# Ledger of designs, part 92: designed miniproteins, single chains, continued (5)

Each design is a single chain, and the fold is of that chain. pLDDT is the mean over its residues in the fold that is shown.

## One batch from the design tools (miniprotein)

Design m19183
Fold by ESMFold2-Fast:
Structure m19183 (fold): chain A 62 residues (1-62)
Amino acid sequence: SPLEERLRAFADALIETYKKSTDPRIKEAAKKSLRHLIEQARSMGLTDLAEEIEKKLEELEK
């Protein structure tokens, strides 16, 4: 769906921001935004998308 594509694209942009940034404040803001997107996806019934983003977020913290 167009909404799922937009949410996935936004999540991917936040992940790239996290990976490319050397500023801890920017990294923390990106993680907070990703957590918010996961909550939004779940509230909308997009459970598979929420789990996909959550797994990507977990990999960023390894």
Scores: mean pLDDT 86

Design m19184
Fold by ESMFold2-Fast:
Structure m19184 (fold): chain A 58 residues (1-58)
Amino acid sequence: MSAEEIAEILAESFGLERAIAFLEREIAKAQQSDDPRAAEVVAKLRAALAILRERLAA
């Protein structure tokens, strides 16, 4: 699933502010992992977070 898809699904389900809070929490949890997959997940979640923040600012 792309960062754009994650952002759209979360914004639709929770609204922008709650979606942002959810992603910030998930990023923090993923960053505590030493698994190489966690770094890729963090990058994707950060991209989704950036999209949501842009939408909130618009």
Scores: mean pLDDT 81

Design m19185
Fold by ESMFold2-Fast:
Structure m19185 (fold): chain A 71 residues (1-71)
Amino acid sequence: SPEVSKLVNEILKKENVHLNPNDRNLLLEFSEKYVEVYGLDSPDYREKLEYVIKNFNQLKDNIEEFIEKTK
């Protein structure tokens, strides 16, 4: 979705995080699934997304597990 992609790109730029195409696609899929489960207006969505982006390499397995569980 445009809103999710915009927010992800904004945070990547702010945090100066550079991801390869596969990891960027994984992050986008995670962000879309998070919005499907919790909603875009979830009060912690931005904070959670910033945390995930900043700690992406550490959280990659958890991100993949979340996507698998949410279908």
Scores: mean pLDDT 79

Design m19186
Fold by ESMFold2-Fast:
Formats: structure tokens, C-alpha cells, sequence
Structure m19186 (fold): chain A 100 residues (1-100)
């Protein structure tokens, strides 16, 4: 269960990294796919871990940042991508520690 959540977060990170170099239309598609994987990871963590609700709420903030990236990619694509990757990396580190 926790390993599945970690894998989904890794996949989401790869999608956001691909969005960094992609066209606007591709960035929107890649960020929507990443959002879905983060949502799934959050639900898995909420079931498996004490304080899972707090973790899921943190993932909602990450999803909101990715929605901004999808909507406003032309205005601040570089900065939004970097912020999303940083939040995603922090979430991945947390999930990996919980899976140990």
C-alpha cells in the first residue's frame, strides 16, 4: 500500500519534469495526469498512516499549485514548475520514510 503511494508520487514527479520542456497544451495534459496520481497517492496514505488526513490535506495544496501550473503555464511556467517539483519532492521523501 505505502509502496504504491510512493510509486504514484514518483510517476507524478516524472510527469511534472516532462512538463518543464513541453508545449503549453502538453504541460496542461501532463499536469492533469500528475494531479490524478497525487490524488490517488493521498487516498492510499490516508488509509495506511496515522495522521493520514493531515498528509492528504498537504497533497491538496500540491494539487492546487499544479492546477495553477496548468492554467497559468504561459505566465510563469519556470517558477510554477520549480515550486511544484519542490513540493512533490518533499511529499515523496515523506512517503518513502513512512513506507520504511
Amino acid sequence: MLEEAVEKLREAKELVEKAKKASQEETEKLTEEAIEKIREAGELLAKAVPLGETIRRGFENLIEELRKLAKESEKDKEGSTERALRLLENSLIMAEHLAK
Scores: mean pLDDT 75

Design m19187
Fold by ESMFold2-Fast:
Structure m19187 (fold): chain A 108 residues (1-108)
Amino acid sequence: HMSREEALEEMRRLLDELKQKAPPIVVELAETIFEAVEALLNGDREKAMELIDKARELLEKHRDQLPPEVYRLLQGIIDGLREAIEAGDPERAVQMALTGLRALLESL
């Protein structure tokens, strides 16, 4: 298990790497995903759901600007995070965000 602080630090590190390699829209989506996980870890399930819905809308709006592989990966991360938030499972949400952000970085 990662502590809450270790998980957030690892996500920040992945975001910094994405900022160097990814298009601005991918960075904005990753930042929104991070904010959703942070809200969930703070016990704010409602804010976490709002942020995941925002990420989904942002992804759909910019669908044609993303490589199909990157779009599908982001969709999978967002859908999986939504399920984890609905289940009230912050550990699963952290694992999905970390795994997803790493896969996103490797896809670039």
Scores: mean pLDDT 86

Design m19188
Fold by ESMFold2-Fast:
Structure m19188 (fold): chain A 119 residues (1-119)
Amino acid sequence: EEKKIEETYERLKELAEKAKEGDVMAEIELLSEFMVLLFSNGEEDKEYAKLVAEAVKRISREAKEKGEPKLKEILEILREMGEDAIVIGTSMRRTTNPEQQEEVRREEEELRRRLDELV
């Protein structure tokens, strides 16, 4: 478990640094990680989501405790990608039904709350 969290931690940091440099593929990979984290319903995906969540929490903790500028920049990129994932994921559920629109809005708020708890 700890080794898998550490590997995910290093991967997310590398992807965030590449995304900051304009690597579109790294941005897509980060977006995919946050889509799994926030929208996974399968049992296997839930286990992967736990690894991503723990890795993000570790980055957040280190950024806050050490005050290292590079870790803070990485955390901001991860937060931005998480927000993009929420917008994209909830937008795909939009309907012309007013009851469904209200449900999607409430889900978006809950997902933002979950993201704020990680970062």
Scores: mean pLDDT 78

Design m19189
Fold by ESMFold2-Fast:
Structure m19189 (fold): chain A 112 residues (1-112)
Amino acid sequence: SRMEEILKAAEKLIEILPNMPPIAVADFEMAKRGVESSKRRIEEWIEEMEKETGKKAKSPLEEVFYVARKSLRVLARALISAGGGKPEIVEEVEKWEKEMLEKLEKAVKEVE
């Protein structure tokens, strides 16, 4: 199934990217165990990222990339909120998100 291929691609990416966003890792693990809410979140995050980028995912690996990218954004927003939205925290978190996205893009290219 589509979900099975997404989960296989996720396993390969997690192996080469030890610091993959924890929220994405948890959702992939729970979806593999048959948790329907985690499967739905994965599908919803793919759809949201396709809408934002204007580009449909062409492979299960690109779908995994979209879930991981969305997870980074969710975590970044949570960190900014926890820091009270202070400008210095926003700048630090935005820099971290950019660095993590660059590492994720590199890992995706290595898996192809």
Scores: mean pLDDT 83

Design m19190
Fold by ESMFold2-Fast:
Structure m19190 (fold): chain A 68 residues (1-68)
Amino acid sequence: SSSQQKIEEVLERVKKVIEEGLAKGLSEMEILDRAHALLQRLSEEYQLSPEDRRKVALEVVKLIFELT
């Protein structure tokens, strides 16, 4: 669905920012701040529903847990 495609694109872009931050040796707090800021911007840009915003936020938390 178009909703699922938007979610996957947002998650891929946030994952890239987390991976780039880790590669650059940024602190966990800096990586979290950048990931949060990007997630907020993309959620607005893609006009995600409240349900999709919550789903993306939970998946981002999972990604951070898996990558850090």
Scores: mean pLDDT 82

Design m19191
Fold by ESMFold2-Fast:
Structure m19191 (fold): chain A 92 residues (1-92)
Amino acid sequence: SMDERIRKTAEKMIEELKKLGVPEEVIEEVRKLVEKALKSKKQEERNKYAQEALMLVEAAKRSKEEGKPFEEVLEELKKEVEEGLKEHEEEL
C-alpha cells in the first residue's frame, strides 16, 4: 500500500533524526505533518504536507551538520524554496 510505504519512509527519516540528536519538538512536528498527509483525501494536500515534512527533515539535518539553530536554517530553506519558485515563474 502507498500509505504503508509513506509510513515506512517517515519511520526511517525519524530514526535518522533521533540518531543525529534532533530535538523531540522538531521530530513531533515531522510526525504531525506525515499524519496530516496520510489523512488528506486530496493528492494536492498530501503533496503539500509531505513537502513541508521533508523541509523540516532537511532543516534539522543541516542544523546539526552546520551547528546552526534549527529556526535559522528553516528560514534559510524557506527563502531558497521561495526564490526557486519565483525563478521558475519568471521563465513562463
Scores: mean pLDDT 76

Design m19192
Fold by ESMFold2-Fast:
Parts: C-alpha cells; structure tokens; sequence
Structure m19192 (fold): chain A 95 residues (1-95)
C-alpha cells in the first residue's frame, strides 16, 4: 500500500491548494505550506523514507489546522486532513 500512501499525500496537497483559495492571505500562505509539505511527503514515500514522510504529513496537518483558523475553506481543510491521515496510515501499513 505504499502507492496508496503516495496517492493520499498528493490528494492532501491538492485539497490544501483548493482550501487556500477562499481564505485571506494568511490562510493562503498556510495552505501553500501545507500543500508543499504534503507533496514532499509523497516524494518521501516514493523513496521509501516512511518515517520522514509521516513527520511531513503531521506538519502538513498542523499547517492546515492553522489555515482553518485563519479562514481557509473548512470542507477542503477537512479533506486535506483526512487525506494526510490516510497517507500516514497507509505508510505505516506498508511496513
């Protein structure tokens, strides 16, 4: 399920980019960080660095939560967080 972890991490990045579109500059900045961090996690999963990829997913979730507080789209924030959690779980399951 490493492929599923990579897919979920990319999905998290895409959701983060959508969430930032409806917030102010602070929400947009935080969701840009969340997106970049989630895409980097996808690259780390692809390289087999599961431990670092999981930490990047945790950081991406933290940025998304902060962006939600700053006015990012709550539905896309929720989608991003769920996709990041899925990537984390599938990364663990991949052994």
Amino acid sequence: SLEKAIEAAKEAGDAANRAGRVGGPEAQSLMTKAAGTAYNAAGLFAKGNKELARKYQEDAIDYAREAGQAGADPLEVDRMIEAAKKAYEKGIEAG
Scores: mean pLDDT 80

Design m19193
Fold by ESMFold2-Fast:
Structure m19193 (fold): chain A 86 residues (1-86)
Amino acid sequence: MSKEEVKQRIEDGLALLKRLLDAGVPAASVARLLGEFVDELYKQGYISEETKKEVEKLLEELAASTDRARAKELVERAAQLVLEDI
């Protein structure tokens, strides 16, 4: 997968995850989906171990979140960290 294709998938994924949160999908489920995608990017060498660890901390906070606005902020921050490393 090219860097351009990876960036597009992150942007599309961010939009989808925000829609899922708005539709009432639990933040813990959204954190799992995002975590699986980030793990795959790390295994393929698109992101550093440092970025993966920083994102994992955000995903732990996201999984425990009861505030939809905070959950969206955490998803946006995680996506931004990944995009900056690619």
Scores: mean pLDDT 83

Design m19194
Fold by ESMFold2-Fast:
Structure m19194 (fold): chain A 70 residues (1-70)
Amino acid sequence: MVVYSPDDKQVSVSYQRTVMQYVRNNMSPDMQQSMVQDTSQRMQNDFGVTVPDGSTMDQVISMMDSYVSS
């Protein structure tokens, strides 16, 4: 069991958001889709954020922004 401090959670999500933005701007659609799936599972499992099935990369980034800003 990994316990995150509030700062660690914000840093982790901020880092992942930066990676998602890089992938969105520089990688192929296939890589973007793989990243969306991986990040969506991580958000649900590690941070308890429910990601709707079929969410786009932009929607996942928006959910990360909401989590960090909350």
Scores: mean pLDDT 72

Design m19195
Fold by ESMFold2-Fast:
Structure m19195 (fold): chain A 106 residues (1-106)
Amino acid sequence: MLEELIKKAIEYVSLANGGRVGSLGVAYGLLKEAIKKGGLEEVKKLLEQLSKGSPELAADAYTALGMAYYLEGKYKEAVEAFQKALDLRPDSFVAQVNLGIAQYEL
């Protein structure tokens, strides 16, 4: 289901931040499938809801939102989402790396 794909994507972002770098590719794959099933707007809505309902997952949810924007070529929105993730968790290497990649595309 769409919500399960998004929650798993956030989990794999968290695992990547913990040093399991191969988990980032899994997170992108899960987000791509979520966008295919529900569209970007629904994925965005669920990620924003998770960022507000669970403070401990907020940074990873914003990172996943940035990744979803990046997949759709919305690089400005991706940068803004990754910046929000870094405001919440400055040491998030996943958000730092993906921010740099999205900025390069601008």
Scores: mean pLDDT 83

Design m19196
Fold by ESMFold2-Fast:
Structure m19196 (fold): chain A 56 residues (1-56)
Amino acid sequence: GPPPPLPEVDMPDDPEETRRRLLELAPEVARLHGVPLGTVRRWVEDTVRGVEDALR
C-alpha cells in the first residue's frame, strides 16, 4: 500500500546523514504503523533519493 507519512524531523543538509537519522527512526515507525521494517527502510531510501535529486 502507499507509505504512511514519515515523522517530521530536523533534516540535515547531508543526504547520507538524513538516511542515517531516518533509519534510526525506522523501527519505531514500523511499530507504530504495523509494517515490516524492510518496508520502512524502502520508504527511507525513496525519501533520501528525493533529497539527493533536489541537491544534485
Scores: mean pLDDT 70

Design m19197
Fold by ESMFold2-Fast:
Structure m19197 (fold): chain A 100 residues (1-100)
Amino acid sequence: SEEKKKEAIKNLKDMLERVKAQIEEHRDDPEAALDIIETAYELIINFLKKYLTPEQYEKAKKVIDEGLEKVREALRQGKSPEEIIDILEETYNKIIEIIK
């Protein structure tokens, strides 16, 4: 359903904006940033299970797993909150493309 896809995309975009705000609020705490992102990604996977086909769901899981590893590596390297947010936006955009 086009309406269900639009609702899912809107919810993902709203979630992204909240997570970006939380990362900025915890700018000097990389452990808090990782916890926020891990929690957000778990919520996304649970949310998407109701909207995606099994094949789309496995693709989304792979995208999230790859995105999470990129975040962990960036935090280990001391990357800025802005660079962490870029990884998060890339991950969300890939998930949105799977839904479309």
Scores: mean pLDDT 86

Design m19198
Fold by ESMFold2-Fast:
Structure m19198 (fold): chain A 69 residues (1-69)
Amino acid sequence: SIDMSRPVSNSTIDTIISIMQQRYGIVFSDDDINKMYSFKTIGQVMTYLMTQYGLSEAQARSIIQQALA
């Protein structure tokens, strides 16, 4: 299970970006990357992935689970 209140590190963000590029062909601008680095919790990252990139909850959860492994 994912703890949505869990702190997020920049290394976890880097892994999430890598997974999204590999699975969905998403291209990140420097502004997008900087926005993601501003997040403090896993829940904030998940919401951003769903709202900004149109991912389903299941897709966002899958990416975050892989990044936290």
Scores: mean pLDDT 85

Design m19199
Fold by ESMFold2-Fast:
Structure m19199 (fold): chain A 79 residues (1-79)
Amino acid sequence: MTKIEILKKRGDDLESDGDYLGAAIAYYEAAKLAYENGDYDLAIELYEKSIALAEKDETAKELVEKAKKNLKKVKEAKE
């Protein structure tokens, strides 16, 4: 398994367990690696998952901001 696959699976498992903040962090890290690999579609998907989960937690405001900034970068790179 790639590191991206491991982090995505960790996010999926944490989300299933109700750890939405932990899942958001795992998806965010996987999205960063996907972007570095040039896999823009996967990076977009994973950043969007991270944002959706993190927005449920007021303490995750900084993570939401970082993920939204990185999502914009990925969308611009795909243009």
Scores: mean pLDDT 85

Design m19200
Fold by ESMFold2-Fast:
Parts: C-alpha cells; structure tokens; sequence
Structure m19200 (fold): chain A 65 residues (1-65)
C-alpha cells in the first residue's frame, strides 16, 4: 500500500543521509541502486521514486557530493 511505499522511501532517505554523513560512497551507491531496484520490482510508484530521487540529489548537493 501507499504507507509501505512511503516507509520504504523514508528508510532509503535515512540510509542516504547516514552514508553522506559517514562519507560512505559505497553505501550511498547501494541505497540509490536499491531505490531503482524497488521501482523496477513495482514496490514503489514512479511518482514517489522520482520524488525520492530528487530528494537524494538535494541531499548530495547539501553534503557537497
């Protein structure tokens, strides 16, 4: 359901923030790949996947990556 998709997006964003704070580019790459995999598996809507990808880009800019 939508609540499960939102929870997945929030978990991915939390992992992205943790990776950026730690300077862990492998964890960052893994989290971005997990978003794409979730979308391809139909676990997250296109709209929410695109919104999450835009927020990841914003966070990368904020952390200077």
Amino acid sequence: GMAAQKALADELLARVRAALEAGDLAALNSSEHQLLTAFLRGEISEELALETAREIRRLKEEYGV
Scores: mean pLDDT 87

Design m19201
Fold by ESMFold2-Fast:
Structure m19201 (fold): chain A 66 residues (1-66)
Amino acid sequence: MEEVQKRVEEARERMDRTTRRALEQLADRSPEERERALRSMEESRDRFVKDVEEQATKEKKKEEEE
């Protein structure tokens, strides 16, 4: 269980850093464009985190015999 949670946390941290840097790069853009980009990135982040969680859960079943 801990390993799955760790992978999910790492994925969230990675996406959070990516989102923060992207927002800084979009500082010169209109608020509307930034909000749209942020929303798109949040949707992609949620999808990525779910994929990581599902993948880690499947892999854990094989690693359980360590």
Scores: mean pLDDT 73

Design m19202
Fold by ESMFold2-Fast:
Structure m19202 (fold): chain A 105 residues (1-105)
Amino acid sequence: MAAVRELGRRMIRALDEIIELLESRNAPQDVIDQVRDIRRQLRALLEDESASVAEMLAQMRAAADTVTDLVDQLYEQGKISIKDHITIQAMVTLILMGILVLEKE
């Protein structure tokens, strides 16, 4: 439980950095709003004492997958640079690796 909440807190920090980066690049507002909504949903789940480890890990994985898809679309549309794409993918990959480690419990 403590480890999964710590991973969740790290993911919230990564989402905050992603939002800041997207805002600095004038990314489409609907994409920024989607990432903010993902962050809000994840935070609410992490603060819910009735939430299971499996539910928290599943939500983090779903959030990581959605952010990856959104960022891939922004890169294909020329809305972010390759450096920005690599930076966000690196942050998301670290969270996905953390999820994989905790799923082996």
Scores: mean pLDDT 88

Design m19203
Fold by ESMFold2-Fast:
Structure m19203 (fold): chain A 69 residues (1-69)
Amino acid sequence: MKPLSEEEREYLENMPEEKKKVLSEVAEKIREIGDNVDKGIEYGRELAKEKGISPFEATLEGLKKYAGK
């Protein structure tokens, strides 16, 4: 597995429960999508360019689309 940066490790150790829940939900959606993760990311990149929304928000929309939502 790719190692985390020093800042990311420190952030994870101090992460509040609420953010841990969000991270867990994102990881679950990625697992459900499997091989379609790349398709969701591709869709998100196009959506970000066309709609002018943040790449993060666009990527989540793409992942939701390919997770059957």
Scores: mean pLDDT 64

Design m19204
Fold by ESMFold2-Fast:
Structure m19204 (fold): chain A 68 residues (1-68)
Amino acid sequence: MSREEILEKVREMAEELVREIERKGEVDMDAVRKLGEWIKEIAKDEETEKEMEKIVLGGLVRTMARLA
């Protein structure tokens, strides 16, 4: 899988997580943990790992700000 494909997949997973949080009105911490573990498993370099983490954090921060 290319770096671009990995980043796009992580974006889709972050969007799905955001939709689920908005639907339920709460953060599914198990889903967040699984996504974090998947990122660490897939990312072979720190640069890709940081980009994936930024995508997830950006989505979560926006959603948490809206729910607060």
Scores: mean pLDDT 74

Design m19205
Fold by ESMFold2-Fast:
Structure m19205 (fold): chain A 100 residues (1-100)
Amino acid sequence: ELEETQFAVLQTLADGQPVRLSEIVEKTGLSRARVSRAVAALEREGLVELRDGVVSWGDPESARQASIRLTAKSIDLSALSLVEAGKVTPEDAARIREAM
């Protein structure tokens, strides 16, 4: 469900600290338009809030859900890379995901 731009934006918020939209643009290297669209999509899902150019987690439960989605996507990307390299099975990848 997280697209690459949304994932990158959420990673800038991983420490739970509010981040200015301009700092997200600088940290991600993405255009302001792409970052703004990703933030708007995440705000519609209730995962983040944008107030006066500052992006933060919405509520504690939304922050928890965002962290789970970030972790799951990171595991999926790592697991897919390992499966493609023939290093782990899809079953092992699913087991790692369940452990988180």
Scores: mean pLDDT 66

Design m19206
Fold by ESMFold2-Fast:
Structure m19206 (fold): chain A 105 residues (1-105)
Amino acid sequence: MDEEEARKELRRAIGILADTLVLLKNELGDEYKETFEQVEEYLNKAKELIDEGKLEEALDLVLKAYELLKPILEKKKLDEEIAEIERALARAAELLGREELAREL
């Protein structure tokens, strides 16, 4: 079922974002505190939405978290993490019938 695969890809994107956020918080500390807190809030809410089966709403929150974090990821040259996150989000978007969004990722 496409929903199970979409859930896996969303959880993968959340996992990479959460792990990367922990590393960035350790390196950058208070410089991006507000951004890191907002990203963490979006990721936690996205996890709740996945558990509720609200996968499209979860995708939108993971995208918001990624868009907030992306400038910091680019500044730190975390190109591999960016590519893995975008790949997981594109797969989730395609599986959820959001082909246009998948093509933009």
Scores: mean pLDDT 85

Design m19207
Fold by ESMFold2-Fast:
Formats: sequence, C-alpha cells, structure tokens
Structure m19207 (fold): chain A 78 residues (1-78)
Amino acid sequence: SLQLRDSNRAILHDYFSTLFRNVLTDEEIEILVNDVLSHVPDDASKDVLAGVVLGKLSTKSLNVSEALKEKVIKKFHG
C-alpha cells in the first residue's frame, strides 16, 4: 500500500513523543523525525521505519547535534 510521507511523519512523531515524554521538546522530536525520514522512501512500511529507528538508536548513528544525541542515547540506553 502507498503511504504518504506525512503518514510516516505522524507515526514517527507519535513514537518519539511517547518514548521521549518529558525529555525532548517538540522541536527536538521534529529533528529526530526528519533524520529518520531522510533515510527512508516516502512510502516506507512500518517494518522499514522500525528498522531505521532501532538502527539509529542502537548504533548511536543519529545525524543531530551532540546535545540532542546525548539526551536520546541516555533515555534509550539508560
């Protein structure tokens, strides 16, 4: 099925907002969402999104500021 980029953006936003509740601002969440979306096609399946998210969080391969990366890694690994 065709999934629009906006649909995948909403899925990622909900996921990160839940995972990083009271840790990240809305602006920081949008930065993470945009990093993931830059590495997937617009019609990426949930499995592809999950794989990229887990890969980035587990390998610490986030293309974001060091301060934001430290907040994410501390919450995900700590």
Scores: mean pLDDT 78

Design m19208
Fold by ESMFold2-Fast:
Structure m19208 (fold): chain A 77 residues (1-77)
Amino acid sequence: MKEEEEKEKEEEEKMEEKIEEGREEARRAEETVGVSAGVGAAIRGIGDGVEAGLGALSNRTRRRMEERRLREELEEE
């Protein structure tokens, strides 16, 4: 059973790394091209969209893990 927890934690950490990477890339693109008002606004729009998408993915993944954990806790009762 402990092996399952370790695998879940590893998957969560990897997912968080990918989310953070995407967030960093959006931020770097914004910083790099932010000197142009029009282009900066477009980059920000793209970055916001990516961040929202990654946030939704992270929330969904965490929700699944929480549901699974609660189910296991109920069984251990």
Scores: mean pLDDT 62

Design m19209
Fold by ESMFold2-Fast:
Structure m19209 (fold): chain A 55 residues (1-55)
Amino acid sequence: MRYLVDLNSGAVFPVVEVNGEWMVLAADGKPVPPEEFIGPIDGAGPSNFEERDYS
């Protein structure tokens, strides 16, 4: 399963595909587009997250 890892906090979020687009499952279990998930976290951008595959 693919995950998005916050490099500052170490938090791990599952990645799922919804209608042909990949989404991040937020802490409440709702799928969120990556830009909406990353953008509101202070100054967090792509450099604050790393995609990892945990099979």
Scores: mean pLDDT 61

Design m19210
Fold by ESMFold2-Fast:
Structure m19210 (fold): chain A 88 residues (1-88)
Amino acid sequence: MEEERRKKAAEEARKLSTELLQAVENGDFDKAIELAKKLGKATAESGRDGAIIGVATQIRLVGLELEGVITLDQAKAIHKAYVEGVKA
């Protein structure tokens, strides 16, 4: 039961990660912040697989900042929302 619950949370985290990065690329930062909170919660609920998804998402977010798609302050706001989701 717990293993199946973690698997569902990991699948949700993958979907949320994809939606978050797409929202960032589209310039929809309000949606990106909302999705980051949801991603944080899903990664916390999915255990180790969620932790890897969270790290991979943050690495991609840093890549977007380095490419000039977002500012450092925007990346920091999205990261803060993710951390708030993990703690929720």
Scores: mean pLDDT 82

Design m19211
Fold by ESMFold2-Fast:
Structure m19211 (fold): chain A 70 residues (1-70)
Amino acid sequence: DKVEELEKVYERAAKAISEGNKDEALRLIDEMVELGANPELLQKAKEALENGDYSTALRYLHKAVEEAKK
């Protein structure tokens, strides 16, 4: 199930962000792109993460997952 796999990668990315592991978070966001999540939303998440805005990064990642469920 593509959506289930995307949700698991999102959970891993959210954990990496909460732990301050930017490198792991960026790699997991790229994996979300490979799973077909919205690349524009994921690019905005990466930009927020690079700027240290973790709440905005998490918001865009969550939006990408919610779009994939529709």
Scores: mean pLDDT 85

Design m19212
Fold by ESMFold2-Fast:
Structure m19212 (fold): chain A 107 residues (1-107)
Amino acid sequence: AAAPRVEVTVEYDPATQEFTVSSTRATGDEETALAFAKALIETILKLAGIDPSKLTEEEMEELARALLEALAAGLDGLAGIGRFLADLLLEKGIITEEEAEAIRAVG
C-alpha cells in the first residue's frame, strides 16, 4: 500500500502506570494528539445529537487513544471515524443502537 502513514508507538509500564508515546512522523506530541482526538469525538457526538458529558473523562481518553490508533492504521474520512466510534461505544454499552445509527450518519 502506497498511502502515507503516521507511525505512533505507545509503550505502557503497568508497574508505574506510565505511558510513553513516540512518533516518527507526527507534528504534535501525545497531549496535542489526544486533545485533537477528544475534540473530534466531541464534535461527532454533538453532530449526532449526543451529549459528550454522557462519557466519563476516562471513557473519553480511552476512546481518543483508540481513535488515534485507528487513524494511524489508515482509517479514512469522517464517515469511517463515525462508524468506528459508533461500533466501539455500542460494544462498551455506552450508547443505544439508535444513537449508534445517528453517529454513523455523521459524514
Scores: mean pLDDT 70

Design m19213
Fold by ESMFold2-Fast:
Structure m19213 (fold): chain A 82 residues (1-82)
Amino acid sequence: MTEEEKEKLILEKLEEARKNAASLTPAEKRGLAHAMLELERRKKNLKLEELKELARRLAEELELSEEDVQRLFELLEQRYKA
């Protein structure tokens, strides 16, 4: 597979998990949100503030707590610093 085909397959798997979020544990939902954000961060298309906005939208969709949102923000800030 090409690198692009591999990334597309990973994205499709994450989107499939996202559609079935109701069957996921809280830990799996947090992992899914983290994986989706990491994929978007790697593309270098979004600023830190845009990634934080995406994190809030994913948390709302996955019914994550405000504490989970703050944890995602901390991870984004830590990984965004070169």
Scores: mean pLDDT 75

Design m19214
Fold by ESMFold2-Fast:
Structure m19214 (fold): chain A 96 residues (1-96)
Amino acid sequence: MKEAKEGARKAREGARKAEETGDAKGAAEGARKGAEGASKAAKDGDAKGAKEAADEAQRAAEAAERAAPGGKDAIEAGTNAGLALISAGVAEVAAK
């Protein structure tokens, strides 16, 4: 739970910075932290925490794409958001 919440918080902070200042790199770092949080939550059987972290990683990836469309940071953020969503999906299936 704590790791997923920390990942979600970092992803949300990265998204906010990109929205306010155009910091695509900050958003990409946020998306990576969100993916790490989602992966840990999935391993711990916390499907809700994994989904929360994945949703925030997706938001960070969208913010990175808006700040630097098609840029390296936006692509990296999108990749991490995708990995976070996979982790959340695996956790959800395992919880059933």
Scores: mean pLDDT 80

Design m19215
Fold by ESMFold2-Fast:
Structure m19215 (fold): chain A 79 residues (1-79)
Amino acid sequence: MLEAVEEGPGLLEQAKRAARAALEAAARDPRVEAEVRETEDSVETRVVDHAAGKVYELRAERVGDRARVEARESPLAEA
């Protein structure tokens, strides 16, 4: 699976905005589900795209004055 990691100032706030945008997108499309878990120093976003059969995961955590962002795409596990 493809994974990407980025670090930099302001990335945590950008990740939190992306998480909120994902929730809005999921609310408008019944084929997309989004789950977000947010704290002061972290955010975890999971998007399940039933139309594409994929799961997108984004996680951001504060590390000192910076944030680490990890993005992952994987196939949707069949029930």
Scores: mean pLDDT 74

Design m19216
Fold by ESMFold2-Fast:
Structure m19216 (fold): chain A 75 residues (1-75)
Amino acid sequence: SMERRKRYQEAIEHLKKANEYIEKAKKSTDPEEQQKYLDEAIEHLKKAREITKDDPSLVALIDYQIEKVEKLKKE
C-alpha cells in the first residue's frame, strides 16, 4: 500500500539520520558533543522503531542498534 511505503521511507530516513549522527560522534573530539550526537542517533532510532512497531523483526534489529549506541555512550 502507499501508506505502508510512506512509513517504510520515513523509517529509512530516521535510520539514515541515526547513522549520520553516529558518524559525527566518531569524528568529534569533544566528549560532550559526542554524547549529544549519540543521543540524537538514539532519538532517530526510537522514531524508526515506533514507525515499524508492527514488524517484530525490524523492531529487534532496531533494538540491537539502540543497544550498540548505548554501549558506545559508555565508552
Scores: mean pLDDT 86

